# Designs tried in a protein design run: designed miniproteins, single chains. Part 13

Each design is a single chain, and the fold is of that chain. pLDDT is the mean over its residues in the fold that is shown.

## One batch from the design tools (miniprotein)

Design m449
Fold by ESMFold2-Fast:
Structure m449 (fold): chain A 75 residues (1-75)
Amino acid sequence: SIDEEVKLVRTGVKTQLKRIKDLVERGDYEAAEREISNLEVGMKISARRLEQLGVDKATIEELENDVKKGIEEVK
């Protein structure tokens, strides 16, 4: 279902942000930067996929903002 696809993206974002935070906390900044780049690219791909599935623009923008805010909070 569309709701399941949105939930999978949301869960993936939270999991990757936690990984980035853990890397920053242990001083592995190079690995953290790679994971941030992967998250940003992955979100762009996911946004296009969700748009193709007919997910509302507002929902996609919320997910994109969650990524941007999460990255800002771990830097």
Scores: mean pLDDT 87

Design m450
Fold by ESMFold2-Fast:
Structure m450 (fold): chain A 87 residues (1-87)
Amino acid sequence: GKKQLEEARKLIEQAKEKLKEGKYEEAIKLTFEALKLILEANPDNIEVQITVGMAYLVYGVGKTVGDLEWAAREMLRLAEEALKIAE
């Protein structure tokens, strides 16, 4: 519901601050928490499901190639897109 999307937005803002500080693993963790809330608020929305799934794939790639800065930035972009679709 709306409360879950409001909490997701707060987590996204916290993740942006961690990204600005170079704390990529913390930014990724907060972004995953936001994505879970967005998905829980919109479990039957295919566009949300695809966007959240893409964020998980980005994390897998970033971890494999050792580029957590890229992973954090791209996951945040996808989380903001998922939030926009869910609103």
Scores: mean pLDDT 86

Design m451
Fold by ESMFold2-Fast:
Structure m451 (fold): chain A 64 residues (1-64)
Amino acid sequence: MFTEEEEKIIEEEVKKHGVSKELLEEIGKKIGKKPEEVAKYILEREVEEGIRLLEEGVDKVLGK
């Protein structure tokens, strides 16, 4: 389980740099977690955000 501060670090780094194996390793070093745990957290968040974007954003993206 990640703390609120650790989650913010992950989100900021992903928004700034995008997702890569190097980024996962750097985040893991910063927060003291394994890269695999960081990757799983990002994937869960991306899936949730993707679903919400499809539900709410399709009409906005394509125009109302």
Scores: mean pLDDT 69

Design m452
Fold by ESMFold2-Fast:
Structure m452 (fold): chain A 61 residues (1-61)
Amino acid sequence: SARRERLRAAVREKLKENPYLTPEEIQRLADELGVSPEEVRDIYMEVVTEELRRKAAEAAA
């Protein structure tokens, strides 16, 4: 859970500057945090979906 939370935080930080993660960036995050590239991609998609829902809700209000 702590490792997963660090991964989610790292992905959110990168998404603030660039909405797209390259395969190279995914591999770097996987290596830095000791997770698989597949786990990074899964968390990336999860975070992007959460952010898009938040922005849609803000725009609708």
Scores: mean pLDDT 78

Design m453
Fold by ESMFold2-Fast:
Structure m453 (fold): chain A 70 residues (1-70)
Amino acid sequence: SLEERLKKIREEIAKNPELQAKVAESDRLFAEAVELEKQGKWREAIEKGAEATFLLMQAYVEALERIRKE
């Protein structure tokens, strides 16, 4: 199931400092995007949100690759 897959990805991220760092940076960029949105800076908000999404995607893909090697 999707829930079981996401749980395993989160567990892999939790045991890997490099993946944790990417998730933390993604969270920071999403927070910046929300603040830009509140200021009416829609273009900048979308750009920050895209950067955050890309980092989160990279962390998830790397976690999946590590799970495959186990």
Scores: mean pLDDT 85

Design m454
Fold by ESMFold2-Fast:
Structure m454 (fold): chain A 73 residues (1-73)
Amino acid sequence: MKELEVFLDAPAETQLAKADELAANIRDAVRAGGYDRVRIRYTDETSPEVVEKVRQAARDAGAEVEVERIKLP
């Protein structure tokens, strides 16, 4: 099994501005790399819309998606 890890730790404003570009890049990486699963790690600061766009892009490319919230100290 080949897994791609994505960590959404940039400021929410930056992530929202780049959300569509990030989603397209994840979709292309999954298709070109033959990834079976994408693991998305996010923080309490991450926009839910960004998480959903990345999750949907990975699924559209044929990968299983696992989403994990990282607790900040």
Scores: mean pLDDT 77

Design m455
Fold by ESMFold2-Fast:
Structure m455 (fold): chain A 72 residues (1-72)
Amino acid sequence: DAEGERYLAMARNAADKAVEIAKKDPSLKEEAIEHVRGAARVFEGLARKAGSPVVDEIRRLGDEAIAEIEKI
């Protein structure tokens, strides 16, 4: 599942960067959450088109990143 793993890695990188930015500048929390939601939506859609089982993992990753940002 090379396609799915690539999309999962891209989603994880986007989420990690958003969390990092929000921790360094809490005034950007709303923008960071929107960035995670956008990235998760895009890569979840691409993974679904590829028939990849990582769809649920991408969704969970996005939800967890948003929850982490909200706790800042």
Scores: mean pLDDT 86

Design m456
Fold by ESMFold2-Fast:
Structure m456 (fold): chain A 99 residues (1-99)
Amino acid sequence: SSELLREAFRAGALIAEGNFKEARELIIKLIDEGNVEAAILALDVGLFLLESQRLMGEDIPEEVLEALRKAREALREGNTEAAKEYLEKAAKIAEEHKK
């Protein structure tokens, strides 16, 4: 649905804004509701934006990108438990690198 597309893009934008707590909550909600493809799209959008920000000189930790990539691959493989663990790891790493 168009609403799922909007939620996916919103979650990706929240990742790019560094709002990992809200992004994680929204992506987990998508997973729990069975909207796994929308959760994957959210991670695709968020990763694209973070990698673009890094190319433009923003200090994005590689460990955050790696955790998000692993969450995305876990979802593609149907391992929602591992995906949630990697999302939590990404949020924790991002928080530890805040001033």
Scores: mean pLDDT 87

Design m457
Fold by ESMFold2-Fast:
Structure m457 (fold): chain A 88 residues (1-88)
Amino acid sequence: AELVPLLEDEDPEVRREAAEELGRIGSKDYVPYLIGALSDEDPRVRRAAAEALGRIGSKDAVPALEEATKDEDERVREAARRALERIG
């Protein structure tokens, strides 16, 4: 709960760290918020969100992760592909 507001922080480093920590906690309750973070302005935040969704493993993230495989940033595309492989 306290980490979710940090996904909207003005500092992209704070948003990136929040996405990583939400993935580490691994609750399915965070999936909608991490799907939102896949649309973040900063590719480091989008990459962290894709990795976090892969760790949580919810199939609810599959459509958003499939779109993230088309991201302008190669590392975001790679993170999304690995997340989809993890989810199965």
Scores: mean pLDDT 88

Design m458
Fold by ESMFold2-Fast:
Structure m458 (fold): chain A 69 residues (1-69)
Amino acid sequence: VDEAGKRAVLGRLLRDLEAGRLSAEELRAAIESMAKKGYISEEEARRLLALVDAGDMEGVRAELRRLLA
């Protein structure tokens, strides 16, 4: 897995989410794309998608920060 690419994609997604530049649909597509590329596990992707579906954007941000740690 490209660790630098993973951190770049996750960091960009977090910044875009913090700035309010992402729709729920775009966020879901980005999460699915990251799972397909192997940047996150299928379980991590399911957890993130569940938070998006619940409208828990604070939870999404917290999980993305955890994945970047």
Scores: mean pLDDT 81

Design m459
Fold by ESMFold2-Fast:
Structure m459 (fold): chain A 76 residues (1-76)
Amino acid sequence: MLSEREKLFLLGKLAVDEVEKARKENNGKPFTEEQLKEIVDRVRKKAKERGASEEQIELAVETTRRLALSADAEGK
């Protein structure tokens, strides 16, 4: 079984990968609320499949939202 720290690391990577993929598909434009919800829902589902705790899932979701919202700043 993965340790809590290893789970957190993999969840962080998952959040980055999902946002990066969505960013490329959206040509670096800001995400709509619906697009952000879809990205968050995918991260949440995959995190649960990896055995993450509810607290770890919420941290991954928060990371996903911050990365998605900062895509506009990174694309300057």
Scores: mean pLDDT 74

Design m460
Fold by ESMFold2-Fast:
Structure m460 (fold): chain A 103 residues (1-103)
Amino acid sequence: SLIDKIKEAYEKVIKYLEEARKAETREQFSLAFTKAASVLQEAIDYAEKEGGKEITEVLKKALDDFMRLMGEAGRATPEERQKLVDEAIKKVKEEFEKAISLA
């Protein structure tokens, strides 16, 4: 259950990050950002409820890195935006893979 929920969240968050990367408008970027943040928060809430304290802390770090990098990407030039989104994808992947290894 917990592993399946984290894996589902991982797939959805990466999908939305890729949508943010391809976004041609601020509205498309904002929508993808909001969807990814929502999925990350739901995964954190589920991990807290299931008693996975270590997993919860790793997912909270993923949300923190996501919010920082994607927030900056939304305010950046197009060139810097690509770099920030790529860094966010890398960090979030590393953190989800760590969470899965702990589950």
Scores: mean pLDDT 87

Design m461
Fold by ESMFold2-Fast:
Structure m461 (fold): chain A 61 residues (1-61)
Amino acid sequence: SEAEELAKQAERVLRGARAVLASGDRVQLLNARHELEELLKKLPDNEELRALLAEVDAALA
Protein backbone atom coordinates (compact mmCIF):
# COMPACT_ATOMS: atom_id res chain seq x y z
CA SER A 1 0.00 0.00 0.00
CA GLU A 2 1.00 3.68 -0.33
CA ALA A 3 1.08 3.98 3.47
CA GLU A 4 3.50 1.02 3.73
CA GLU A 5 5.70 2.55 1.00
CA LEU A 6 5.73 5.92 2.83
CA ALA A 7 6.60 4.18 6.13
CA LYS A 8 9.58 2.41 4.48
CA GLN A 9 10.67 5.69 2.86
CA ALA A 10 10.44 7.42 6.27
CA GLU A 11 12.64 4.72 7.88
CA ARG A 12 15.26 5.10 5.10
CA VAL A 13 15.25 8.93 5.26
CA LEU A 14 15.42 8.95 9.10
CA ARG A 15 18.38 6.53 9.03
CA GLY A 16 20.19 8.60 6.39
CA ALA A 17 19.58 11.91 8.18
CA ARG A 18 20.90 10.50 11.50
CA ALA A 19 24.10 9.36 9.73
CA VAL A 20 24.48 12.81 8.12
CA LEU A 21 24.02 14.53 11.53
CA ALA A 22 26.89 12.40 12.89
CA SER A 23 29.12 13.45 9.94
CA GLY A 24 28.45 17.20 10.22
CA ASP A 25 28.90 17.66 6.45
CA ARG A 26 27.07 20.86 5.45
CA VAL A 27 26.17 19.78 1.88
CA GLN A 28 24.79 16.45 3.15
CA LEU A 29 22.87 18.31 5.92
CA LEU A 30 21.27 20.62 3.31
CA ASN A 31 20.26 17.58 1.23
CA ALA A 32 18.88 15.83 4.34
CA ARG A 33 16.86 18.97 5.25
CA HIS A 34 15.28 18.98 1.78
CA GLU A 35 14.37 15.25 1.98
CA LEU A 36 12.90 15.66 5.50
CA GLU A 37 10.85 18.74 4.45
CA GLU A 38 9.45 16.96 1.36
CA LEU A 39 8.55 13.80 3.31
CA LEU A 40 7.02 15.85 6.16
CA LYS A 41 4.58 17.38 3.60
CA LYS A 42 3.23 13.82 3.10
CA LEU A 43 3.53 12.80 6.79
CA PRO A 44 2.86 16.09 8.68
CA ASP A 45 2.06 14.34 12.01
CA ASN A 46 5.27 12.27 12.10
CA GLU A 47 7.04 13.48 15.27
CA GLU A 48 10.33 11.69 14.44
CA LEU A 49 10.59 13.56 11.11
CA ARG A 50 9.83 16.91 12.83
CA ALA A 51 12.36 16.25 15.62
CA LEU A 52 15.09 15.24 13.17
CA LEU A 53 14.37 18.24 10.90
CA ALA A 54 14.81 20.48 13.97
CA GLU A 55 18.18 18.79 14.73
CA VAL A 56 19.32 19.26 11.11
CA ASP A 57 18.23 22.93 11.18
CA ALA A 58 20.17 23.42 14.46
CA ALA A 59 23.29 21.81 12.91
CA LEU A 60 23.02 24.22 9.93
CA ALA A 61 22.67 27.34 12.18
Scores: mean pLDDT 85

Design m462
Fold by ESMFold2-Fast:
Structure m462 (fold): chain A 68 residues (1-68)
Amino acid sequence: GALDEAPFPLTPEETAVLLKGVHAYLVEGKTPDEVRALVREEAAKAGLSPERADRIYEFALGVAKAAD
């Protein structure tokens, strides 16, 4: 699937953050800025770095745009 094309290895926690971002964009109709804020907040709760959160956000946005 599209998630199998991730440019970096994902932990279960990172995958959960990614799916929340994709859901927020495609299902909840959130803006890219709102999705970025959500991904950063959820990633911080999971103990991920801001740099890792930004990579997850970029990948989530790419997956969402490809699915839309």
Scores: mean pLDDT 75

Design m463
Fold by ESMFold2-Fast:
Structure m463 (fold): chain A 64 residues (1-64)
Amino acid sequence: MSKEELEREVEASLHVMAATIALKQGDYEAAAEHYRKAAEALEEVDPELARELREKAEELLRKA
């Protein structure tokens, strides 16, 4: 695994944590934004997980 791939995975993990915190606060818009940013970070590293995170963000925006 390259250093760039590891950095993208760390960035995505931080955004997923932020999304989880936002969800606990009931902030669906903030949670969706963080899942979207996590998906963006993973798009070239793990496109399947990136797709799942984008779908989760869109679902949360429908509830906001």
Scores: mean pLDDT 83

Design m464
Fold by ESMFold2-Fast:
Structure m464 (fold): chain A 120 residues (1-120)
Amino acid sequence: MAEVTESGGGTVKEGGSLTLTGKISGDVSGVVSVSWLREPPGGPGIPVASITGDGSKTGYADEVKGRATISIDKSKGTAYLNMSNLKVEDTARYTYVAAVLVDGVLRFVPGAGVEVTVEA
C-alpha cells in the first residue's frame, strides 16, 4: 500500500522562498497525479498546485500562479513545490495528496500536512 511522507515546512519571512517535498513510497506505478492542498487558519483546504504522475501536465491556483512551481521525479514518486515571494496569506497547513490507481479504482492518499508560517 502507498505511504506519503512530507517535509519542508516552517517559519519564513514575507518575500522569502521555501520548498515543500512530498514522497509516495510503496507501489508508485499507479500514481496518476499528485497535489498540494493549502488549508489556511479557519478556512477550507484547496488545491494550489498539481502535476500528473508522468510530469506532462501541471495546474496552479490563481493565488500562487507565477510564484509556485511543482515538479515530480516520476520514477521515485517524489514531488517538489517551490514557492517564492511568499505573502503572509500563504500561512497555512500544506498537505500532499497522491491520486493512485489500485486494481482499477482511484484512491486518494493524503499526508499528515506540514505547517508554513509567513511573518510580515
Scores: mean pLDDT 79

Design m465
Fold by ESMFold2-Fast:
Structure m465 (fold): chain A 71 residues (1-71)
Amino acid sequence: MRERRLEAFNAASDEEFGRAVAAAGLSGEQAAALANLKSTGPFESYEALVEAAEARGVSRADLEAVLNQFV
């Protein structure tokens, strides 16, 4: 699941990403941080994505909530 969720995150359109963030119930601040994170991609590994997210103040739990919205 990690690699498939990473691929979904990297491949997601702006529309798909916006829906995933909204479905995850994140604050506007967290949503903005994640949008900025996505613009610095694509990410080569799940570990790189998690570290980049945490550096921007996005917890692993919040990142996982967004990743779990991709199907």
Scores: mean pLDDT 76

Design m466
Fold by ESMFold2-Fast:
Parts: C-alpha cells; structure tokens; sequence
Structure m466 (fold): chain A 56 residues (1-56)
C-alpha cells in the first residue's frame, strides 16, 4: 500500500497507483538484493529522481 506522499509522487510521474505500488515493491526487492539506487532505477525503466520520489 502507498503512503499519501507516494500517491502524490505517482500522479506527478503519470503512474497509476497500481503501477507505483508494483515499482515500489520491485525496488524493495532489488535494493534488498544489494542493487544500488541507480541500478534499481535503470532496471525498472525510470529515473533515479522518480525512484527517490516513490520511496519517500
């Protein structure tokens, strides 16, 4: 589930709440596996700034 701040970030990025939830879950797995923020963003097809907004 997304926080209100994460929902706002998703709208700003043109993502649905479901797309944003999927990206946040996948980012958590990749970061947990030792990937960097940059590598995680590249694998998910989004910018590092977009990923940072979704994780805030």
Amino acid sequence: MLSPSQREAARKLGLSEEEAERLVREAGRLLGAGQTLRETAERLGISVSALRELLS
Scores: mean pLDDT 81

Design m467
Fold by ESMFold2-Fast:
Structure m467 (fold): chain A 70 residues (1-70)
Amino acid sequence: SMEKKLLEEAEKVKKDVEEHRDDIAKISEQARRGMEISTEAILRKVSTEVQKKAMEATVFAYRALQELLA
């Protein structure tokens, strides 16, 4: 029967797709972790510079406010 052959092939394809989905999910999670670590290292360098400039700006604003209120 043609129907029996089609059902058997469909079941094989479904199993193959499920197997590939699990592998893709695992590889994607590993890639995500690697990108997260790399991004965090870059962000730490940028954040240090931004925090330094933000602190300088805050000190300047606070001094200006004290002069204005005096």
Scores: mean pLDDT 73

Design m468
Fold by ESMFold2-Fast:
Structure m468 (fold): chain A 66 residues (1-66)
Amino acid sequence: SLEKEIEELEKKAKEGDADAQFKLGQILSQRGKYEEALEYFKKAKSLKKTPQVEAGIRNAEFALAV
């Protein structure tokens, strides 16, 4: 279920998994939780900077600028 997937991602994200942090950021962004999404995208970027993480940050910041 989605809830079990989120719990697994949260566990991995807390352990420093950049891919899990990125995926959790995407899920939070899809739920309109842009501030929380931005935190996870920034954590992911600090470990592994990718174009996808940079796009996630820009999109979340744009959503919060309104």
Scores: mean pLDDT 84

Design m469
Fold by ESMFold2-Fast:
Structure m469 (fold): chain A 59 residues (1-59)
Amino acid sequence: MEEVIERAVERGVPREDAESVLKAKELFPGASARSLAKLTGVSEENARVVLELYEEYLK
């Protein structure tokens, strides 16, 4: 998880936003970037970045 947060920050996503999106993804594993953005108040663009990095991390 910390690796995902660090990579998100490197791509311009605030650390707090990345943490919020990851927490929401843990609670709602099937959620899309758009759904995660609505749940967390993070922009859809930033939520998508975090989701993509999380999916890469799981590989």
Scores: mean pLDDT 82

Design m470
Fold by ESMFold2-Fast:
Structure m470 (fold): chain A 66 residues (1-66)
Amino acid sequence: MTIIFARAVEDYEATAPDELSFKKGDILEVTEVVDDEWWRGVTIVDGEEVEGLFPRSYVEELAVTE
């Protein structure tokens, strides 16, 4: 499977319970590409592992495993 790691380039606050909140500089593991604008991923926020949707435009890709 291809694993994508991404770094937040800006803070994002979830607007729905299924969305992911993160801070600039946070590292996310992308688990699903839902569409061109929204990805699903996992990160640690305030010591809790959270999974949800986030806008792709708020992150930059760091690493991809082939």
Scores: mean pLDDT 75

Design m471
Fold by ESMFold2-Fast:
Structure m471 (fold): chain A 56 residues (1-56)
Amino acid sequence: SAAERERLLEEIDRLGTLLAIRKNDQALLQEVSELVRNNPSIEELRELIERLRAAL
């Protein structure tokens, strides 16, 4: 759903901000930006959130 997609994208943005502040992992931040730009599925967004949480 559009609402679920928006919620997941907001969580990715939040986690990306934390990654930038705490880890300054530019390579992972660029990879995340590229993946998001390529219109990922809901499942891909969930997997990305788990990757970001693991990196924090």
Scores: mean pLDDT 83

Design m472
Fold by ESMFold2-Fast:
Formats: sequence, structure tokens, C-alpha cells
Structure m472 (fold): chain A 67 residues (1-67)
Amino acid sequence: DIVERLMRVQGMSREDAENLARTLEEIARESGDEEGLRRELEEMLRAGVSASEIAQWLVEQSKKLKA
């Protein structure tokens, strides 16, 4: 469960983790690359990337889709 991992590994609150998971799902639907985005997130989580850096990565993905 991605929410559980964001809470336990990155130290995010449940609310922040759920919001990040929803944002990822929206971006994945808009891009049509749900599996690719989930794979990148999984690699970031494995590498110990901070919650702040993951959030910034999602912002950049969203900008690319809306540009």
C-alpha cells in the first residue's frame, strides 16, 4: 500500500500520503503512463528520496501534462 509506505518510510502524515497518492493517480490517468509513473515512484521510495522531493517531482510531472 503506497499510503502506508509514504507514512512509515518518508514520515508523511496520513492526510499528506493520501493526497500524494491521489495526485499521482490523477497524473497517471492524464499521461496514460500509470505503470511508468508508479515504477519511478517505487524507485524513489527504494532510494530513500524525501517526501518533499517526491512532491516536487509530481509538480514537475503535472506541469509537463498541462504545458
Scores: mean pLDDT 74

Design m473
Fold by ESMFold2-Fast:
Structure m473 (fold): chain A 82 residues (1-82)
Amino acid sequence: MSKEELEAEVDKAIAILTVAVTLTTAPEEFKESLQRALDFIASIEDPEKALEVAKEVARIAETAKSAEELKEKIDALIKEAE
């Protein structure tokens, strides 16, 4: 494994862990939308894009006032990223 390959795998792992931690600490009502975001991030081939999306998911989870707002913002983020 090259240094670049290892860095890419680490970045992808950080992205997945960021959303997984957010999912673990989130209210139960948020978990379905956050699980969908986690599944999407796991499918992203580009580690930099995965990290960018993961950071935005964490921000949305921190600022969302309702499960409906969270779902709307997560669905919009996934649509923009694909």
Scores: mean pLDDT 80

Design m474
Fold by ESMFold2-Fast:
Order: C-alpha cells, then sequence, then structure tokens
Structure m474 (fold): chain A 59 residues (1-59)
C-alpha cells in the first residue's frame, strides 16, 4: 500500500510540474486522476494526505 501511494504521489507531482498547477485543489485532482488510471480506490482522507505530500515536494 505505502509503495503504491508513493508511486501515485510521484506521478501526481510530475503532472503538477508539467501543467504548472500546484494548488492543493489541483494536486487532489491529479491524485484522483492517477489513482483512477491505476484502478486504485482511495478515500478522500488518503487523497488529501497524498496531495499534501506532493505539495511539500513542490517546496
Amino acid sequence: MEELKREIAREALELARQNGLTSREDLKTFVRLVAAQRGVRLSEEEIDEIAEEVGKELE
């Protein structure tokens, strides 16, 4: 689970950088998109946690 969440965070980070969109709302959208593409169901809480981690990596 942790490894998969890390991969989702990494892909969401790349999407944020590629699109120049770094708001928490945009990061949550990218996390949802990546999770859906991988066939993974995440709770809103998990989406928020991953988006927060991605935001910290952006600075």
Scores: mean pLDDT 80

Design m475
Fold by ESMFold2-Fast:
Structure m475 (fold): chain A 74 residues (1-74)
Amino acid sequence: SVSEVRELADQGDVEALIEYLSDEDPRVRAMAAVELGALGDRRAVEPLKRVVEEDESEAVKRAARSALTLMGEG
């Protein structure tokens, strides 16, 4: 859920946030992308690039592109 994504972000749990990039709910995927961008952990770069290429939701793709830009990858 979106609330779980926020809790994981507060904990800095990058690995669990990366798993949420594959969630069934596009709102959850978008929030995970935003929070990964805010944390700036390089482990998220390749997962976020995959979201930009493969995700069906333009909103989620936009969130992932913004996250990559914030991390210096755009």
Scores: mean pLDDT 87

Design m476
Fold by ESMFold2-Fast:
Structure m476 (fold): chain A 74 residues (1-74)
Amino acid sequence: HHMEELLRQAREDMRKFAKERGKKVAEKIKNLSEEERQLVLDTLEARANGSPSSLLRDYYREMLEEVKKELEKE
């Protein structure tokens, strides 16, 4: 099934890209105020819940989880 294979590959590529981008977002915001960091996290949460495609929602969810993980490392 060509479409299923293509979607599977796209999701793997998306997860890899989302994690890498999440690390960069965390690096940029880690020195911001608690309120500013929370605003970024809330924005990613809104996009993870409200984006029109499941692929985009998964992308922002993966990014959000990676940002949270990186901020916990301090």
Scores: mean pLDDT 82

Design m477
Fold by ESMFold2-Fast:
Structure m477 (fold): chain A 63 residues (1-63)
Amino acid sequence: MPGLVAQAVEDYEAKSPEELSLKKGELVRVLEELGPDKVLVQSLATGEVGIVPGSKLKPLTEE
């Protein structure tokens, strides 16, 4: 898979149309880092794409 897989460490509610809401334990694919606290991700559960704070994610790898 292109990109890093990460898991939400906490529930997060989107504050803007550009952000993605996550539930604790949800898996996302990291598409791009937009800034120190902004990561563009795709939810593996829903397929939705949006921005989340990097502090709400822990990186996972399949290797």
Scores: mean pLDDT 77

Design m478
Fold by ESMFold2-Fast:
Structure m478 (fold): chain A 68 residues (1-68)
Amino acid sequence: GAVSALDAVKSELSQDPNITVTKIGDTTLTITTSLSPEKLIGLTLSLLGEYPDLTVTLSGDTITLSAK
């Protein structure tokens, strides 16, 4: 489900020292990175493809994931 998808994303992305993942409640993750704009867009598109149960939003340099 969407909650388990959020936990999977947090576990996977927390392994990268260039990525900081913050969980807000049980339904939302905020992702901040030191990645280039090209890599940030690539990550956003990857998350859209891998996690269809999540709403993925890119705003500036921050990606927000929410349970649908």
Scores: mean pLDDT 78

Design m479
Fold by ESMFold2-Fast:
Structure m479 (fold): chain A 76 residues (1-76)
Amino acid sequence: SLEAEIDRALADIYLSLGRIAMEKGDYETALELYRKALELSEKVDGNDPDVYRGLAEAYRKLGKKEEAEEFEKKAS
């Protein structure tokens, strides 16, 4: 459907923005962007390993080791 196509495109955009935020060292912003990408991805096809990996890396950079390990596990 058109809604699913839009949600998929938006998830891809938020994933890309999260990666840019990570490159800038803005890990809090990256975390918010990756969470938005996850929300949109789950509405369409459920799981995107790239989003889970992004969340894991952002949590790790923020010192949230337990959360990072949980999302790394979901990415595999």
Scores: mean pLDDT 85

Design m480
Fold by ESMFold2-Fast:
Structure m480 (fold): chain A 83 residues (1-83)
Amino acid sequence: SLFDEVKALLDEALDALHRVAKSWILEEGKPLDEVVEELRRAVDTILRYLAEKYGLTPEQVAELRAYADRKFAEIVEELKKLA
């Protein structure tokens, strides 16, 4: 379905952000709090973009946001282990 394809695009974007965040911490020495805040902004931008571009229903937007929030929390917990 279109929603499953959009969710897959979100997963790909979140995986890319996770890799970039690891580099910011491990290679550039950026503070964890700064990295988390940058990721939060990026996730919000991605969600808005996907909702607008693919014409998601309010129900799909709510489900995608909840999914993104859970994935973001998992990424933050993994990043805490590196800091």
Scores: mean pLDDT 86

Design m481
Fold by ESMFold2-Fast:
Structure m481 (fold): chain A 61 residues (1-61)
Amino acid sequence: MPLAERLEMVEGVGRALAERILATFGSEAALRRASAEEIAARVPGVGRELAERIKRFLHAR
């Protein structure tokens, strides 16, 4: 039940990056709690624009 596969639905997030995001935060709940700035700061390869897209994806329903 891979959260990483769902993260790949975000434009700009490839498989390797989705796996790194999941490894960094551990769960969807932790990722949802993180700010876009925190995501960009903690995940190498994720810039501010991509972090904002990830947050929008998680919050938009």
Scores: mean pLDDT 76

Design m482
Fold by ESMFold2-Fast:
Structure m482 (fold): chain A 60 residues (1-60)
Amino acid sequence: NLEELIKKAEEYRKKAEEYRSLADQHRAAGDVATARQHYLEYAKYLGKADRYENEAEKLK
């Protein structure tokens, strides 16, 4: 329900931020290929978070 959707969105947002942090660290270290891969994971989890937030908004 609404509470579960909010928790899922929060969980995926946290995972997205972890991948963004890893991508930024690898980019700073000059490992562009690894940074790019982590940025793709960031985008994927951010999309999942947005989807769950959108579903939660429909229940409000």
Scores: mean pLDDT 84

Design m483
Fold by ESMFold2-Fast:
Structure m483 (fold): chain A 70 residues (1-70)
Amino acid sequence: SQLEKQKEAFKKYLEGLVELARKAGVPEEVIEAIVKEAEEKLAKAKSVEEINKIKDETLKRFGDAIEAYA
């Protein structure tokens, strides 16, 4: 389904964000916390709109972490 494809695409995108955060020097504990929250929300998402909101929130959290630790 389109919903499942969007969830899979976001998981792959999330893997890329994790690698960028690690290279930027973000602590593993911080990365794990962001990933866990994103994955928990994604598992419960019922629409593409909900996935997009989770993506935006996750991007902001990774951006804030990279800025703080890089």
Scores: mean pLDDT 85

Design m484
Fold by ESMFold2-Fast:
Structure m484 (fold): chain A 60 residues (1-60)
Amino acid sequence: MTEMTLKFESPEQALQFAEILKKLDPRVTVSVEGTTVTVSSDLSTEQLIGLILQALGELL
C-alpha cells in the first residue's frame, strides 16, 4: 500500500483535486481534511505519483 499527503492553498482546491483523482482511477482512496489531501492505494509509488501529476495538470 502506498500513501501520500498533499497540501493545497484552499479547501476548494483540495476538493477539486480529490474529485479529479477519483475520476482518473477509482482504485485510489482519497481523504480530504481542510487543505490536506491524503491518497492511499495498492498502486506502486511511481503509478500513484503519475496519477497525482495528471490530476494537478487538470487543476492548472
Scores: mean pLDDT 81

Design m485
Fold by ESMFold2-Fast:
Structure m485 (fold): chain A 64 residues (1-64)
Amino acid sequence: SMEEIKEEIKKVIEELKEKAKTLPENDRKQVLNILDNYEEEAETSKDKKELENILNRLKEMLES
């Protein structure tokens, strides 16, 4: 369901925020801003395909 995808997006964002703590201050601020934008897009999206695309992009960032 869309709600399940949104929950998974939030979990991946939390993991990425933890990883961002190890970055230099300026890089950390940029990553946190990007994550905030994805979180807002996920909260407002009504399109399952768009949510799946957001989740895939976040998972790719997590694997980097």
Scores: mean pLDDT 84

Design m486
Fold by ESMFold2-Fast:
Structure m486 (fold): chain A 64 residues (1-64)
Amino acid sequence: EKSEVERSVEKVETDPKLKELLLEALRIREELASKPNPSKEEMQQAIKEVEELEEEAVKLVEEL
């Protein structure tokens, strides 16, 4: 199938902000996982940002 990012975006097409948050979080996670040698700082930053973005997305879904 297509990338996991594309699939997730297709499910969340209601709100552009929600879509952007989920897409960005997934992209950061996917890109980090695809990198053969991510730096420690990049890993920590990406994980923290992904977690924060996912929490923001969940809150937006509750408000939808």
Scores: mean pLDDT 69

Design m487
Fold by ESMFold2-Fast:
Structure m487 (fold): chain A 55 residues (1-55)
Amino acid sequence: MMSDEEIRAIAEAVTRQYAAQHPDLSDEELQALYDYVYQALKAINNGEPLPDVPA
């Protein structure tokens, strides 16, 4: 099982790597991606369903 600190670190790393590959994304879009990845990883770690992405 992952700790909350590990989940946050992974979400940050994923967001930074994605930002480097997609420089056209806004800061707001990157923040939304971070929040989604964090919630998704937390849900997976707890065996809960994935959160919906607001479109």
Scores: mean pLDDT 77

